# Ledger of designs, part 90: designed miniproteins, single chains, continued (2)

Each design is a single chain, and the fold is of that chain. pLDDT is the mean over its residues in the fold that is shown.

## One batch from the design tools (miniprotein)

Design m7110
Fold by ESMFold2-Fast:
Structure m7110 (fold): chain A 101 residues (1-101)
Amino acid sequence: MEELEEIIEEFAKYLNIELSEEERELVLRLILDPNDEEVAERIRELPEETQQKLLMIAQGAVLWLRKGREAALEGLELMLQRLKGEISSQETNERLEALYA
């Protein structure tokens, strides 16, 4: 479980964001139970940019746990390229699915 906290911190650093204690808690809860309605409601109260970054960190952490660090970093890069408009949503989804294969 200590490794989840380390993964979250590494991704926050990669995305150049500083997570508050509350935001870190929300990301941890989202990774452990992605269907948690309370977590979803609390995230919706945050600014849109913050919501997107927390979701990217959570998805990256899931990729790391399933497929390792390299796949997780590739996944984060794809999500960042999508946010910048460099690739389409369709291309992003196809390439993310390939990382889980």
Scores: mean pLDDT 77

Design m7111
Fold by ESMFold2-Fast:
Structure m7111 (fold): chain A 94 residues (1-94)
Amino acid sequence: SPPLSKEERLELLKKEEAEGEATLTDEELRRLFRAMLVFEKIRLGEEVSREEQELFLERYDELLELLREAGASEETLEEIERIRKELEEKLKKL
């Protein structure tokens, strides 16, 4: 696929966030979707709120299972685990 700029990827995430909030009727699926968007924001180098960080950690096991079932690469699975550890360390320092 053609490479997207960081700005284009961020605009797509904003669109996906708006569409997900409008279309998802199940609260658990909505929370999982929001946690996935937090992961993508962090991957783009965006700053995430403490509430977003806590949501990501709360839903981490479900996100990891979803990524594995979707056939995510080993690199993606290593990245999400790295982000989890970094966020846990950051929150412990608060």
Scores: mean pLDDT 76

Design m7112
Fold by ESMFold2-Fast:
Structure m7112 (fold): chain A 82 residues (1-82)
Amino acid sequence: SEEDIEKAIEAARKLAEAVRKGDEEEVEKYKEELQKILSPILSKKSEDEAQAIVDAIAEALNAETEEEREEALKKLRELLSK
């Protein structure tokens, strides 16, 4: 649903921010939240689509700038909307 997509994007954004700050407690919290949201979505996707979603999340977590992070999150949103 649209609400689940928005929750996934928000969780991914918060996870990326926690990783950037080195906050281990927040990293675990948002990682768990993101996994709970994504598990039912990924179960309905093809292997290629699921891999693309994982790759987009990795791009957001490894982004060097806020602009690159937002671009990765936009890509994630587009993939989840299919």
Scores: mean pLDDT 83

Design m7113
Fold by ESMFold2-Fast:
Structure m7113 (fold): chain A 75 residues (1-75)
Amino acid sequence: SKKKELIDKLLEEIKKAQKELKEKKLPLQPAVAPPAAARSKEDEQLLQILKLAREAIENQTPEEEIRKRLEEIIS
């Protein structure tokens, strides 16, 4: 499933960033600004995913909660 593959990939990246932040306490990079002119449903979904990822990394959100939120956004 393409949806499951995307969720698994995003979850792995978030977990990696959480571990790096927790172990090294490095500052997070600035979020990439979404294109202002092209707010399609896909762009809105991407923005939601980026916000979730940043929040999950900063707050060390549990994997299961991240998965649930990604499933809600992507599904």
Scores: mean pLDDT 68

Design m7114
Fold by ESMFold2-Fast:
Structure m7114 (fold): chain A 68 residues (1-68)
Amino acid sequence: DLLKKLEEEVNKLPLSEEQKKTVLELAKAILEKDVDKVQELVQKIHDLLSKEQIEVLAPILNEIAETN
């Protein structure tokens, strides 16, 4: 379960509840194939998360995108 794996990695990072929620909303938008929402949330993630935090989460988010 890729969503569960993402949730576990999100909980290991020093993220606020808003940051965690935004990452999980992005994963949901990817699964729903909502292109407009994905673009909006990707911009929000870049504003809210550090480059290092994004680098940890990007492989899991990419795997979710590949699996539909």
Scores: mean pLDDT 81

Design m7115
Fold by ESMFold2-Fast:
Structure m7115 (fold): chain A 99 residues (1-99)
Amino acid sequence: FVDPDDPDGAAEQVRRAVDAGAEGILAIGSLALKAAVEAREKLGLDVPIAGILSPVDQTIGTRLGYQSLIDLKNIAVVVGGSEEEMENGKIGSKAKEFY
């Protein structure tokens, strides 16, 4: 998970994805997208980030500039936001973040 209340954990998740060979990050949920973008900026990484957002979250994603990332390729999946979102999208709340 990318936890917006834990910026050090979020930064480690982003760095681990890049170190594992991820050429980009796909964030699920507006909170995960914000945390991933902030972590990328803090670490000085030039990795593309794209978001999968609900209709409500699309406005937030636009403000965060996620539309500018649509032209980028080679993205890896990062799931975050809440434990409920993880349970709905993954096998369990403690499943791995990266695929």
Scores: mean pLDDT 52

Design m7116
Fold by ESMFold2-Fast:
Structure m7116 (fold): chain A 66 residues (1-66)
Amino acid sequence: SVAENLFAVVAAAPSVEAAAIILRSYLSQVPEEERDAILAEMRALAATADAATRAKVLAAIDQAER
C-alpha cells in the first residue's frame, strides 16, 4: 500500500525532520480524504513496530501535520 511504502521511507530517513519533509511533500499532493486514510494506516503500522521506529514515525507524522 501507499502507507506501507511511506512508512518504510519515513522509518529509513536519517532524521525526524527529513522524514517529516518527505511525508509532508507527498501528503500535499493528495486529497484530504486519502491523506487521512494514509496517516491512519501509518499510525496502525507504527503501533506494531519496535519502540524506536514507532517513536520516529509518530514524531515525523506530528511534524508533517504542523
Scores: mean pLDDT 84

Design m7117
Fold by ESMFold2-Fast:
Structure m7117 (fold): chain A 68 residues (1-68)
Amino acid sequence: SARQLAQARALLALGNRAAAEGRYELASKAFAHASLVFEDLGLRDVAAAARENARLAEQGRPVTPIEL
């Protein structure tokens, strides 16, 4: 739905910003949540990218910014 897509985009933006600020726990949670919403929407590639960024953020490692 449009509402779910807007939520997922907001979560990606939050994850990107949090990671840039070194707020890795927040970034990890935001990317993990975005990944689940994108999977529900059938957007497999962006869901996989968000899932990888969640893992990297959890380890305090650089993430690849995701833009839709």
Scores: mean pLDDT 86

Design m7118
Fold by ESMFold2-Fast:
Parts: sequence; C-alpha cells; structure tokens
Structure m7118 (fold): chain A 70 residues (1-70)
Amino acid sequence: SNFDKAEELLRSVLSKEDHDKFVEMLRKFKEAVETDPEEAKKIYEELLEFGSTLDIDQQKAFNQALRLVL
C-alpha cells in the first residue's frame, strides 16, 4: 500500500524514535480518514508540525512520503 511505501521511505532517513512517531501518526491518520474527516485534518496538521522539526534532507523525504498517502 502507499502507507507501507511511506513508512519504508522514511525508515533510513529518520531516527528510530522519529520513525516510530511517524508510523504511529500515520496509523491514526489512516484510521481517521475513513471515519472522521475533522480528526484526519487535525492529525494531518500534527504531521505537518512534525515535518517542520526535521532537517532539510529529512523534510524532502517526508514530503514525498506525505504525497504517497494523500
């Protein structure tokens, strides 16, 4: 799935801690997009905030991963 591709894309780019955080946020986003559009929007905003804490090379990979799941 595109979610699995997004997780794999960031596995070697992020620290284990940041990758685990991303995977958990992505899991919640996947659940919310099917059931609660307002919650999905909030999680998407949290994903963008998370991305803003990363360095420039990590942000490039992160944006590519987000394009796969949106």
Scores: mean pLDDT 84

Design m7119
Fold by ESMFold2-Fast:
Structure m7119 (fold): chain A 79 residues (1-79)
Amino acid sequence: SSEEKEAQAEIELLEKDLKILEADPRVPEERKEEIKALVEEAKKLAKQGKLTSEEAKETLKRARQLITQAELELAELAA
């Protein structure tokens, strides 16, 4: 379905964004670990065929929220 494809694309984008944050020494290690755990959980749910589940949707939303927060915090440090 288009919803499955959208969620799979979001996992790929989250992995790419996480790699960028992991390379930045200004991002706290705990934040990197938290985001990584959420991305791995989403990948696990995808392998179980549960990518369109409410659990998967909330996991992806939480991962995106934390990445956005980290990006905003980095923008503040660049000021």
Scores: mean pLDDT 87

Design m7120
Fold by ESMFold2-Fast:
Structure m7120 (fold): chain A 84 residues (1-84)
Amino acid sequence: MEELEKEIKETLEKIKEASRAGDYKKKEEYVLKYIELVGKLAKTTKKPEYIEKVEIMIESLKKAYEDTKDEFFKKGIEILEKIL
């Protein structure tokens, strides 16, 4: 659990760095990793706060996919559905 929270923090830092560098491909890879880690944290802990965060994330990804048709958002949804 504590190790997973640390990986989430490190992944968020990498997303910020990739965004500042204009490396959108690395940013997308780190965002997918962040989604996976948050899903694992919710599944492992079963804490309402993390479950709610995952539910909000799924709804956000679904809306983004409906608006853009970008397969990146669909990939994020599939990662969370496989974990949950």
Scores: mean pLDDT 82

Design m7121
Fold by ESMFold2-Fast:
Structure m7121 (fold): chain A 61 residues (1-61)
Amino acid sequence: MEELLREGTARVYELIQAGDEEGARRAIVELTERLTGKRVEPQPSVEETLRRAEEAIAEAR
């Protein structure tokens, strides 16, 4: 799980640096589903999508 989180986080940051905000949002959603089994709807911004993903991960603990 920690390796998946590390690799997934690195991928999200890579997409953000490349300017691929749509790809970053999809990567956040996919990573969250793989970690928690919970589906998160992508929000209009990467920051809002990430916030919802963090909440879903916290709830799954």
Scores: mean pLDDT 73

Design m7122
Fold by ESMFold2-Fast:
Structure m7122 (fold): chain A 83 residues (1-83)
Amino acid sequence: MEALDPEKLLAEVEENLKAGLLSEEQAELAKLVIEDPEKALEELKKILEEKAKKDPSVTEKDVEEWKELLEKETKKVKEMLEK
């Protein structure tokens, strides 16, 4: 079974973008997650904080739960990329 290869994941992101399955913004974020998961985590946390400020339906608890999920997923991706 094929190991999680950042080069192949980047190629898959490009293919999905060309197929219209991803927006340019989603593809760029996905590439950042693959190339630098820690930097992607910081960027996503900032996006969540900005969204919470603009959307009164988003609670502080929702933001914290999303941050925890992102940290968990980022750690998982980082461990997979490090083989």
Scores: mean pLDDT 69

Design m7123
Fold by ESMFold2-Fast:
Order: C-alpha cells, then sequence, then structure tokens
Structure m7123 (fold): chain A 69 residues (1-69)
C-alpha cells in the first residue's frame, strides 16, 4: 500500500543514516526509531504520506542536534 511504501522508504533511509552515524547517542536514537517503524510496518497501520515525511524531517533534525551536543 501507499502508506507501507513510504514507511519502508523511511526505514531504509534511517538504516543508512544509522550506518553512517559516528555519534553513539544518535546511533542509539536511530535504532529506537527503526524498531518503532518495524512495529508500524508489521501492523500495517494507516499512515499519511505527510505524517511519514514529517517524521523523517524530525528524526534527521534530532540527529543533527544530538551531534551538536
Amino acid sequence: SHSLQVLQQLRDKLEELRKKTKNPEAKEYLERVIKFLDGLIKRQVPLSEDGAQNLLREVEGLVKQIEQE
């Protein structure tokens, strides 16, 4: 479904970011987000495209903030 495709794409991007991340706190945060997304994908819950896009932006922003701290 549309929602599942967006969610899978988000997961893949976060996995790639986690692999490249050197900061251990940011890496831990990304792992937790990925586990959360795995649960959503497994349950096939309805999710808006805007919601998934917003989640991606928020996660990327938080990773950058963690790196600054």
Scores: mean pLDDT 79

Design m7124
Fold by ESMFold2-Fast:
Structure m7124 (fold): chain A 77 residues (1-77)
Amino acid sequence: NAYEEARKRMVEAWKAKDWDGFAQALAEYARLATTPQERLDVASIAKLFKDLGLYRVVDAVKAAATPELKAEIDKLE
């Protein structure tokens, strides 16, 4: 299951403080988000990292995002 593998990679990168790997895994997770709840979860994560000043993560999510996910992220700005 690609969605669960992307989630696992995010956890591993977070534990390793590998922000580049985390951004890549989160971008894949965002690309695989198909339900409204999944998109809202990804948008909430992006908002959290924006508030923490980790803009590389936010940029990676926006680059991978569907138009619907981008709209959810933009609403939180």
Scores: mean pLDDT 77

Design m7125
Fold by ESMFold2-Fast:
Structure m7125 (fold): chain A 80 residues (1-80)
Amino acid sequence: SMAALQAQIAAAAQDLVDLARQGASISDLLERVREYARRLGVSPETLLTEASKIATAQNDLQTDIDITMVLMKITVDKKL
């Protein structure tokens, strides 16, 4: 269902935020977001956008920067 998918996206986004706060590298975050995107059938950009919203709502600028760097890496890789 759409509600179940939305809950899974929110949980995956929260996990990405938690990993970034625990000091996960950009490479580790990239690997984890691609795995979630594959499992849920959504784009990595969808998960990273949701994670950025969580970080912003919590005034966590460092986590938002880390999430944005992963998003930029995916965008650059798609243009190659």
Scores: mean pLDDT 87

Design m7126
Fold by ESMFold2-Fast:
Structure m7126 (fold): chain A 57 residues (1-57)
Amino acid sequence: MSPRVSELRRQAHRLLDAGDFDGAIALVEKGLAESTDPEEQAELQALLDYVRDVAAA
């Protein structure tokens, strides 16, 4: 996993813990849009799916 994906995951989890679901989704979507690496894009897509699932619960 790239250092960028690890950092985005950490930040997303902090936002989720704070109850900022919209902020967590926006952070990961921005990270995915800025990514040019296919493996990083796949990891960020998985993180986005996870964040959306948590937000929907």
Scores: mean pLDDT 81

Design m7127
Fold by ESMFold2-Fast:
Structure m7127 (fold): chain A 74 residues (1-74)
Amino acid sequence: SAAEAALQAALEAERQQALDGAKRIYEQGKNIQKQTGDIYAGTLGKSLYLMADPATSEEGRELARQAAAEYEAA
């Protein structure tokens, strides 16, 4: 139906917006890491970028958990 097609298009647009946002955060994290030496900013940015894509979301979640555990242990 037209309503189902519209919903599917809206969900796809939302996913694309999330991917674009995550990519910007990842790039910002990389820049912060280069300027300050904060390795966690780069790692967390990468995890968010990976989590925005369903194909890599599990890898992103695992990376985020590892980064958080190391940060808390430091």
Scores: mean pLDDT 68

Design m7128
Fold by ESMFold2-Fast:
Structure m7128 (fold): chain A 86 residues (1-86)
Amino acid sequence: MVEEIVALIEKMGELEPERRDGFAQLVADLRAFFASDLSRETKIAALRHLAALFESLAADPSLSPEVRELAAEAARLAREMLAEEE
């Protein structure tokens, strides 16, 4: 599921070149975070933050409709992961 979210972020970076470095850093941080031996509480907090971030991006009118759709899908996956942890 993390790799599905990563694939969506990478596609968002391809569609929004001016934000590409930011999306690339988010991918790197996500991979490093979920490869780490972290507490359940830390993982839950991170998933809540990610879901809120993607929900915010999905509602951002400055982004293209295609990027907003990808962000909405990423938010949905993050919420599904959060539900499995809670």
Scores: mean pLDDT 79

Design m7129
Fold by ESMFold2-Fast:
Structure m7129 (fold): chain A 64 residues (1-64)
Amino acid sequence: EELRRRVLEMMDRMMDRVTRLVQEGDFEKAEEEFARGLRELARLLLGDENTSEEEALLAAFRLL
């Protein structure tokens, strides 16, 4: 329950930042922010620094 809430809050914050950067026309920073957010989610869900973006997304999908 607490882990699920943290994941959702982290996703919301990440998407808010990405959307803001896209609206500012800073697509490169938006892409970097999105990638960083996915790695952070991977660390939270799997506890593994070697986790790929794909593994992070699958873990998040499985949790939801």
Scores: mean pLDDT 71

Design m7130
Fold by ESMFold2-Fast:
Structure m7130 (fold): chain A 65 residues (1-65)
Amino acid sequence: MRYEILLDPANFDRDRIEAIVAAAGGRILAYDEEKETILVDSQASLPALVLPLMQAGLAVGASRI
């Protein structure tokens, strides 16, 4: 499944974002620096992927695409 995750630009930390996504069984396909978003492929549910990022202050929302 593909997810678009909206990042918090005030708390951008690429290495931490990558570590949390990988721990949730996701893979980052693309970064959009202009939109402050990442495209992720994962078999995890949206909450299982996004809640750890939001708890860390790294993401503000996400959508399934």
Scores: mean pLDDT 83

Design m7131
Fold by ESMFold2-Fast:
Structure m7131 (fold): chain A 97 residues (1-97)
Amino acid sequence: LEERKREAVYRLLLEALELALERTREPVGRRVLELARRGYELLRNGAPQAEIDAVRAEAAALAPLLSPESRAAMEAAVEEVLPRAEEEYERLEELEK
């Protein structure tokens, strides 16, 4: 069940990232979102930690350069997905009890 909760969180995070990418046209914003998506894919596929760390470091370096538009798109995508994430997590937690 812990594994299933983790998988559900990754699926919902990837969905939020896809929504943000669809709404983001600015190059820096798109690059940050692509790096975040790549990082989660690497985590799920058991890639070497060094490769995951490199992707995260690049994303962190670019984050301060995000435009207000890209930031708003990311926030909107999270707000859209967050209620579903909470509901699915609670449902999986209920199964453990």
Scores: mean pLDDT 73

Design m7132
Fold by ESMFold2-Fast:
Structure m7132 (fold): chain A 83 residues (1-83)
Amino acid sequence: SMEERRAERLRRLDEVYQKALEKTKKGQTPLTDEQREIFKKMIDELIPDEHEEIKNRLYELIDQKLGPEAVNEAIKEALRLLE
């Protein structure tokens, strides 16, 4: 169902968030190159190519080197807007 697909996407994103958060928790540093790659891969997997505009916006936020928490919140919001 659509609800099950949405829940699965959010679950996978939460796993990425927890892994990224654990690495960033030491020192409150900007998003690392490894974390940026993880988030970009998640965006590519979770958001269809027909929503390229949304994907590009999220990539832009990641490239600004925001903390993982802020980036994850933006991705979750984008996913909730998808059908």
Scores: mean pLDDT 67

Design m7133
Fold by ESMFold2-Fast:
Structure m7133 (fold): chain A 64 residues (1-64)
Amino acid sequence: MEEAMKLVRETIEKNKKAIASLSEKQQEDLAKLLLSRHVPKPTPEQIEAAKKMIEEVKKKELEE
């Protein structure tokens, strides 16, 4: 579980430039897809956490 979230975060940071171009809907869909790759049944809390990671990375990439 924690390993899956770590891999999701690493993938997000590695692809921050691509993520910066995503819409809010695409960010939500990506969070679900990334979690489903590592966790067969992601919880709503995990999806929300991954979506928040994507949002934070996008915000930082656009700000700096």
Scores: mean pLDDT 74

Design m7134
Fold by ESMFold2-Fast:
Structure m7134 (fold): chain A 62 residues (1-62)
Amino acid sequence: SSMAREEERLRERLLEASRRIIELVLEKMGREASEEEIEEEARRFADGWYAGLQSAIELSKK
């Protein structure tokens, strides 16, 4: 139960950070995007980030 809670908390924090990163990148590039497009891209980014972290953790369990 504690691990599932920690994973959910990590996913939520990664999504928050991903939204800020996507917004910053769009601002820096002078690109316009809807709130829906930002949320969609942030979710994809967060999912990829989480998958990468999980892969790295599994690799380190040797």
Scores: mean pLDDT 81

Design m7135
Fold by ESMFold2-Fast:
Structure m7135 (fold): chain A 94 residues (1-94)
Amino acid sequence: ADAQIQRARAALQQIKDAAVDGINQGKSRDEIVAAVQATMDRLQLDEVMREEVDRVTALVAGLVDNGKSKDEIIAALNRAVQAALENIELLLRS
């Protein structure tokens, strides 16, 4: 469980870093989504991890589409990544 939780934490950090980098560079929604998807594919995430990342990516895409500020998008992303990690930890403890 602990090793799986550590891997999930590292994977979510890489996903967050890819999204934050795109947001800070002013990339389009499609470019940000593509960067996250490329990171998921590179990390070879399982279905559970992919579902959590897809949820986080959909949130970021929606905020970009609604013209939210970079700070608002990054703050929401940080909260969503924390929630995703908590969900994964609960699943791995079950």
Scores: mean pLDDT 84

Design m7136
Fold by ESMFold2-Fast:
Structure m7136 (fold): chain A 72 residues (1-72)
Amino acid sequence: MKLIPSEKLKEIAEKVLEVLKESKKPLSVSEIAEKTGESKGAVTKALNYLEQEGKVESRVDESGVTLYSLAK
């Protein structure tokens, strides 16, 4: 699905990208929410937007947790 970002969503997306740039490993929604200070719902919307833009990628780990990292 296509997302139309609000100003707040773009701001959260920028914070998410910075957290992922500083991370040396893929991060879960919970870890990103804690590092950005945003809600899990807001982080999920920002990650969906960034994935549609091709800026982040998602993978599911061995524990069934979805992890996100910068797209290359």
Scores: mean pLDDT 78

Design m7137
Fold by ESMFold2-Fast:
Structure m7137 (fold): chain A 60 residues (1-60)
Amino acid sequence: SERERAIEEAVERLRAGENPTEVRRELEERGFGEEVFREAIERDTEEGIKLLEEGVERHF
């Protein structure tokens, strides 16, 4: 779905260290609400927590 694709793209951008404000703005411009951005942040955070537990540092 377009929603799932938007979430996946947002997660990739957040993981690449892109500014969260810019990611949110792009989602809003595409017609997606805060729920899509929240899901992207939650997925990125879960991956970040896993990396921290494994002793791997993230670049922001």
Scores: mean pLDDT 72

Design m7138
Fold by ESMFold2-Fast:
Structure m7138 (fold): chain A 60 residues (1-60)
Amino acid sequence: SQLDLLEEFFNGNRVAMRNFVYFDLESVSPELAEYLELRGPLRPGKGGYPEEVQALLDKL
C-alpha cells in the first residue's frame, strides 16, 4: 500500500520512485528502499509531495 502510493505519486515512474527512496527514504524505510533500489533510481516530483505521500513519510 505504501509502495502503491509512491507508484501513484510518481505515475509509475520507477526512476523517480527509486531516487526518492535512495536519497530521502533509505534511512526511514530500509525494506522499501531495498525493494525500490532494484527498479532503478528515483526522482522527486516538483511542487513537493501530495498529502498521501506525506502521510506515508510520517509513518515511515
Scores: mean pLDDT 52

Design m7139
Fold by ESMFold2-Fast:
Structure m7139 (fold): chain A 115 residues (1-115)
Amino acid sequence: MVEELKKILEETIKLLKADPSLGDVAKQEIARLEKLTDEDIKEIIEDVKNPERWEVVANKYGLAATVAAIEYLNVPVFPEDNTPLALLVYQARVRHPDASIAEIAVEVLRLATRT
C-alpha cells in the first residue's frame, strides 16, 4: 500500500513539474508531496477511507496526495454528497475516464485552482 501510493505520488510530482500552467500552485503542491513521510502516507490511506475526513486530510497534506489516495483505494465518490472535493474528483474522472491516478490528482488541483 504505502510503496504503491508513493510511486503514484512520485508520478504526480513529475506531472506537476511538466505543467507550467499551474505555476506557484504546482510548486507549493510539489513541496507538500516531497515532504510526505511513510507515516504521513499511512495516515492519509487510513483517513481517506472516511469521506468526512477528506477536507481535513487535504488541508494537512495537500489536495494531490488526498485525491491520489482516494483513487488508489477506490473509495466511492458520489456527486450527491455535495462536498467540494467529492465533486472535483467526480468531475475529473468523468472528463478523463482512462487517466492514471496521478493524472486525476493533477486535474483535481487544476479544477480547484480555476474555481
Scores: mean pLDDT 81

Design m7140
Fold by ESMFold2-Fast:
Structure m7140 (fold): chain A 58 residues (1-58)
Amino acid sequence: GAAARAELKARLTPEQYQEASTLIARAVRDGDVDGAVEEARKLGFTDEQIAALRELVA
């Protein structure tokens, strides 16, 4: 939801937020949440940030 997206934006750099937005769009389009989570881990996202990402694509 909007609150979870605002929290994610506040916890990320502008570059990380842009990457997260791209991953969210891909996960929603392709139904590949696990692939988006794997890419987020490779980009250095924390487990807390990944949990927020999963919540946004659910």
Scores: mean pLDDT 74

Design m7141
Fold by ESMFold2-Fast:
Structure m7141 (fold): chain A 66 residues (1-66)
Amino acid sequence: STAEIEAQIEKLIDDIFKYSVSNPELAQKLITELRQMAAANPEVFDRVVQRRVEELHEELLEKRKK
């Protein structure tokens, strides 16, 4: 289902950032998997990326106000 694909993409993004410093080789393999998921499901990938960017933007605005 679309929801399962969204969850997989979200987890891959989270794991890439989690392992980027502690295990860069694993992070690189996860990036390759994310690229394959994005190619197979471009609309779902775009939605996840837009959501994450919007969340980051909101966090930055809140941090600036405090």
Scores: mean pLDDT 80

Design m7142
Fold by ESMFold2-Fast:
Structure m7142 (fold): chain A 68 residues (1-68)
Amino acid sequence: MREEIEEFLSTLPLSEEEKKLLLEAAEDPQVMAKVLSRPRDFLEALKAAYDSGGVAGVRRLLREIKEV
């Protein structure tokens, strides 16, 4: 799971800080429990965000996670 998320994020033109924050969120059980139904949904949420809004979509997801 984490390795797959890291691989996906490495393909995006995100800053190292943005990638780090998303990886930390993926490893935070409280964030995943409140924002996502299941831990495995995080990678799917990232892919869906990118599919709908590109990099900006991924950044919006990051902002939502930060409001937990």
Scores: mean pLDDT 71

Design m7143
Fold by ESMFold2-Fast:
Structure m7143 (fold): chain A 68 residues (1-68)
Amino acid sequence: SELEALKTFVKLLTFYYIKKIREAKDDPEQLKKIYEEAKSFLENLRKEVPAIKEYVDESLKILDELVK
């Protein structure tokens, strides 16, 4: 279904951002920049497609915990 494909897409995006953040752990400023960009992108996606709000919220929580 359309929702299932979209959920998979959000999971893949989350995985991608996790990898980028982990690779940037040695550079605090770069890590912060990546995190802010990821957060903005996900928040915009949530706004455009309310149906995936729950999944985007989960991704945002994961990224927030990962940064600290």
Scores: mean pLDDT 84

Design m7144
Fold by ESMFold2-Fast:
Structure m7144 (fold): chain A 72 residues (1-72)
Amino acid sequence: ALELVLEPGKKAYEYGSKGKFEEAKKVVEEVRKLYEEKRSTADEGGREAFELALKLAEEGLKKGEEEYKKKT
């Protein structure tokens, strides 16, 4: 369960660190879309999990872009 929350962040970081910013942004956008679609029907724990997944995806993108810039 926790792995499913962490996976988008890891993917966004992986794409971002390789300079694949469009793919990294798509990962974040997919999580954001899922959160918007599901937040009204999720319980409190489900909402927290989606919020955490989105936050980690956004952080993964930011850290990945930063790593790419350090190498270029």
Scores: mean pLDDT 77

Design m7145
Fold by ESMFold2-Fast:
Structure m7145 (fold): chain A 57 residues (1-57)
Amino acid sequence: MVVLSDAEFEEAKAYLLSKAPELASWPDSFLRRLIEQALADAGATSFAPELLEPLFS
């Protein structure tokens, strides 16, 4: 599972909220877990915002 740095998390969070603004009310710990799980499901070894696209399909 990819573990995000704080900078990577902020970038991923900005991208995620651009697609799903309703998630702005969620705690950062839950958003981090959601993002890291999406990257794991994509088989990612490094972070890229486009790897979060499956969350919205």
Scores: mean pLDDT 75

Design m7146
Fold by ESMFold2-Fast:
Structure m7146 (fold): chain A 61 residues (1-61)
Amino acid sequence: EREEIRRELLRKGLTEEEADFAVDELKLTLEQVRSMSAEELRGVIDLYLAVKKTVERNLKR
């Protein structure tokens, strides 16, 4: 469940905004969130944000 996943992310020390992003944009499952550390989750979020910005720039061709 989405709320369950968000709650687990917050419990691991992620911010509300990071938790929302991970659920909505990364579509992480509860199992994935439980198996990854807070540092790993944060790293994935940062990388995805960087990639998203690059992709959006490339769409304007």
Scores: mean pLDDT 75

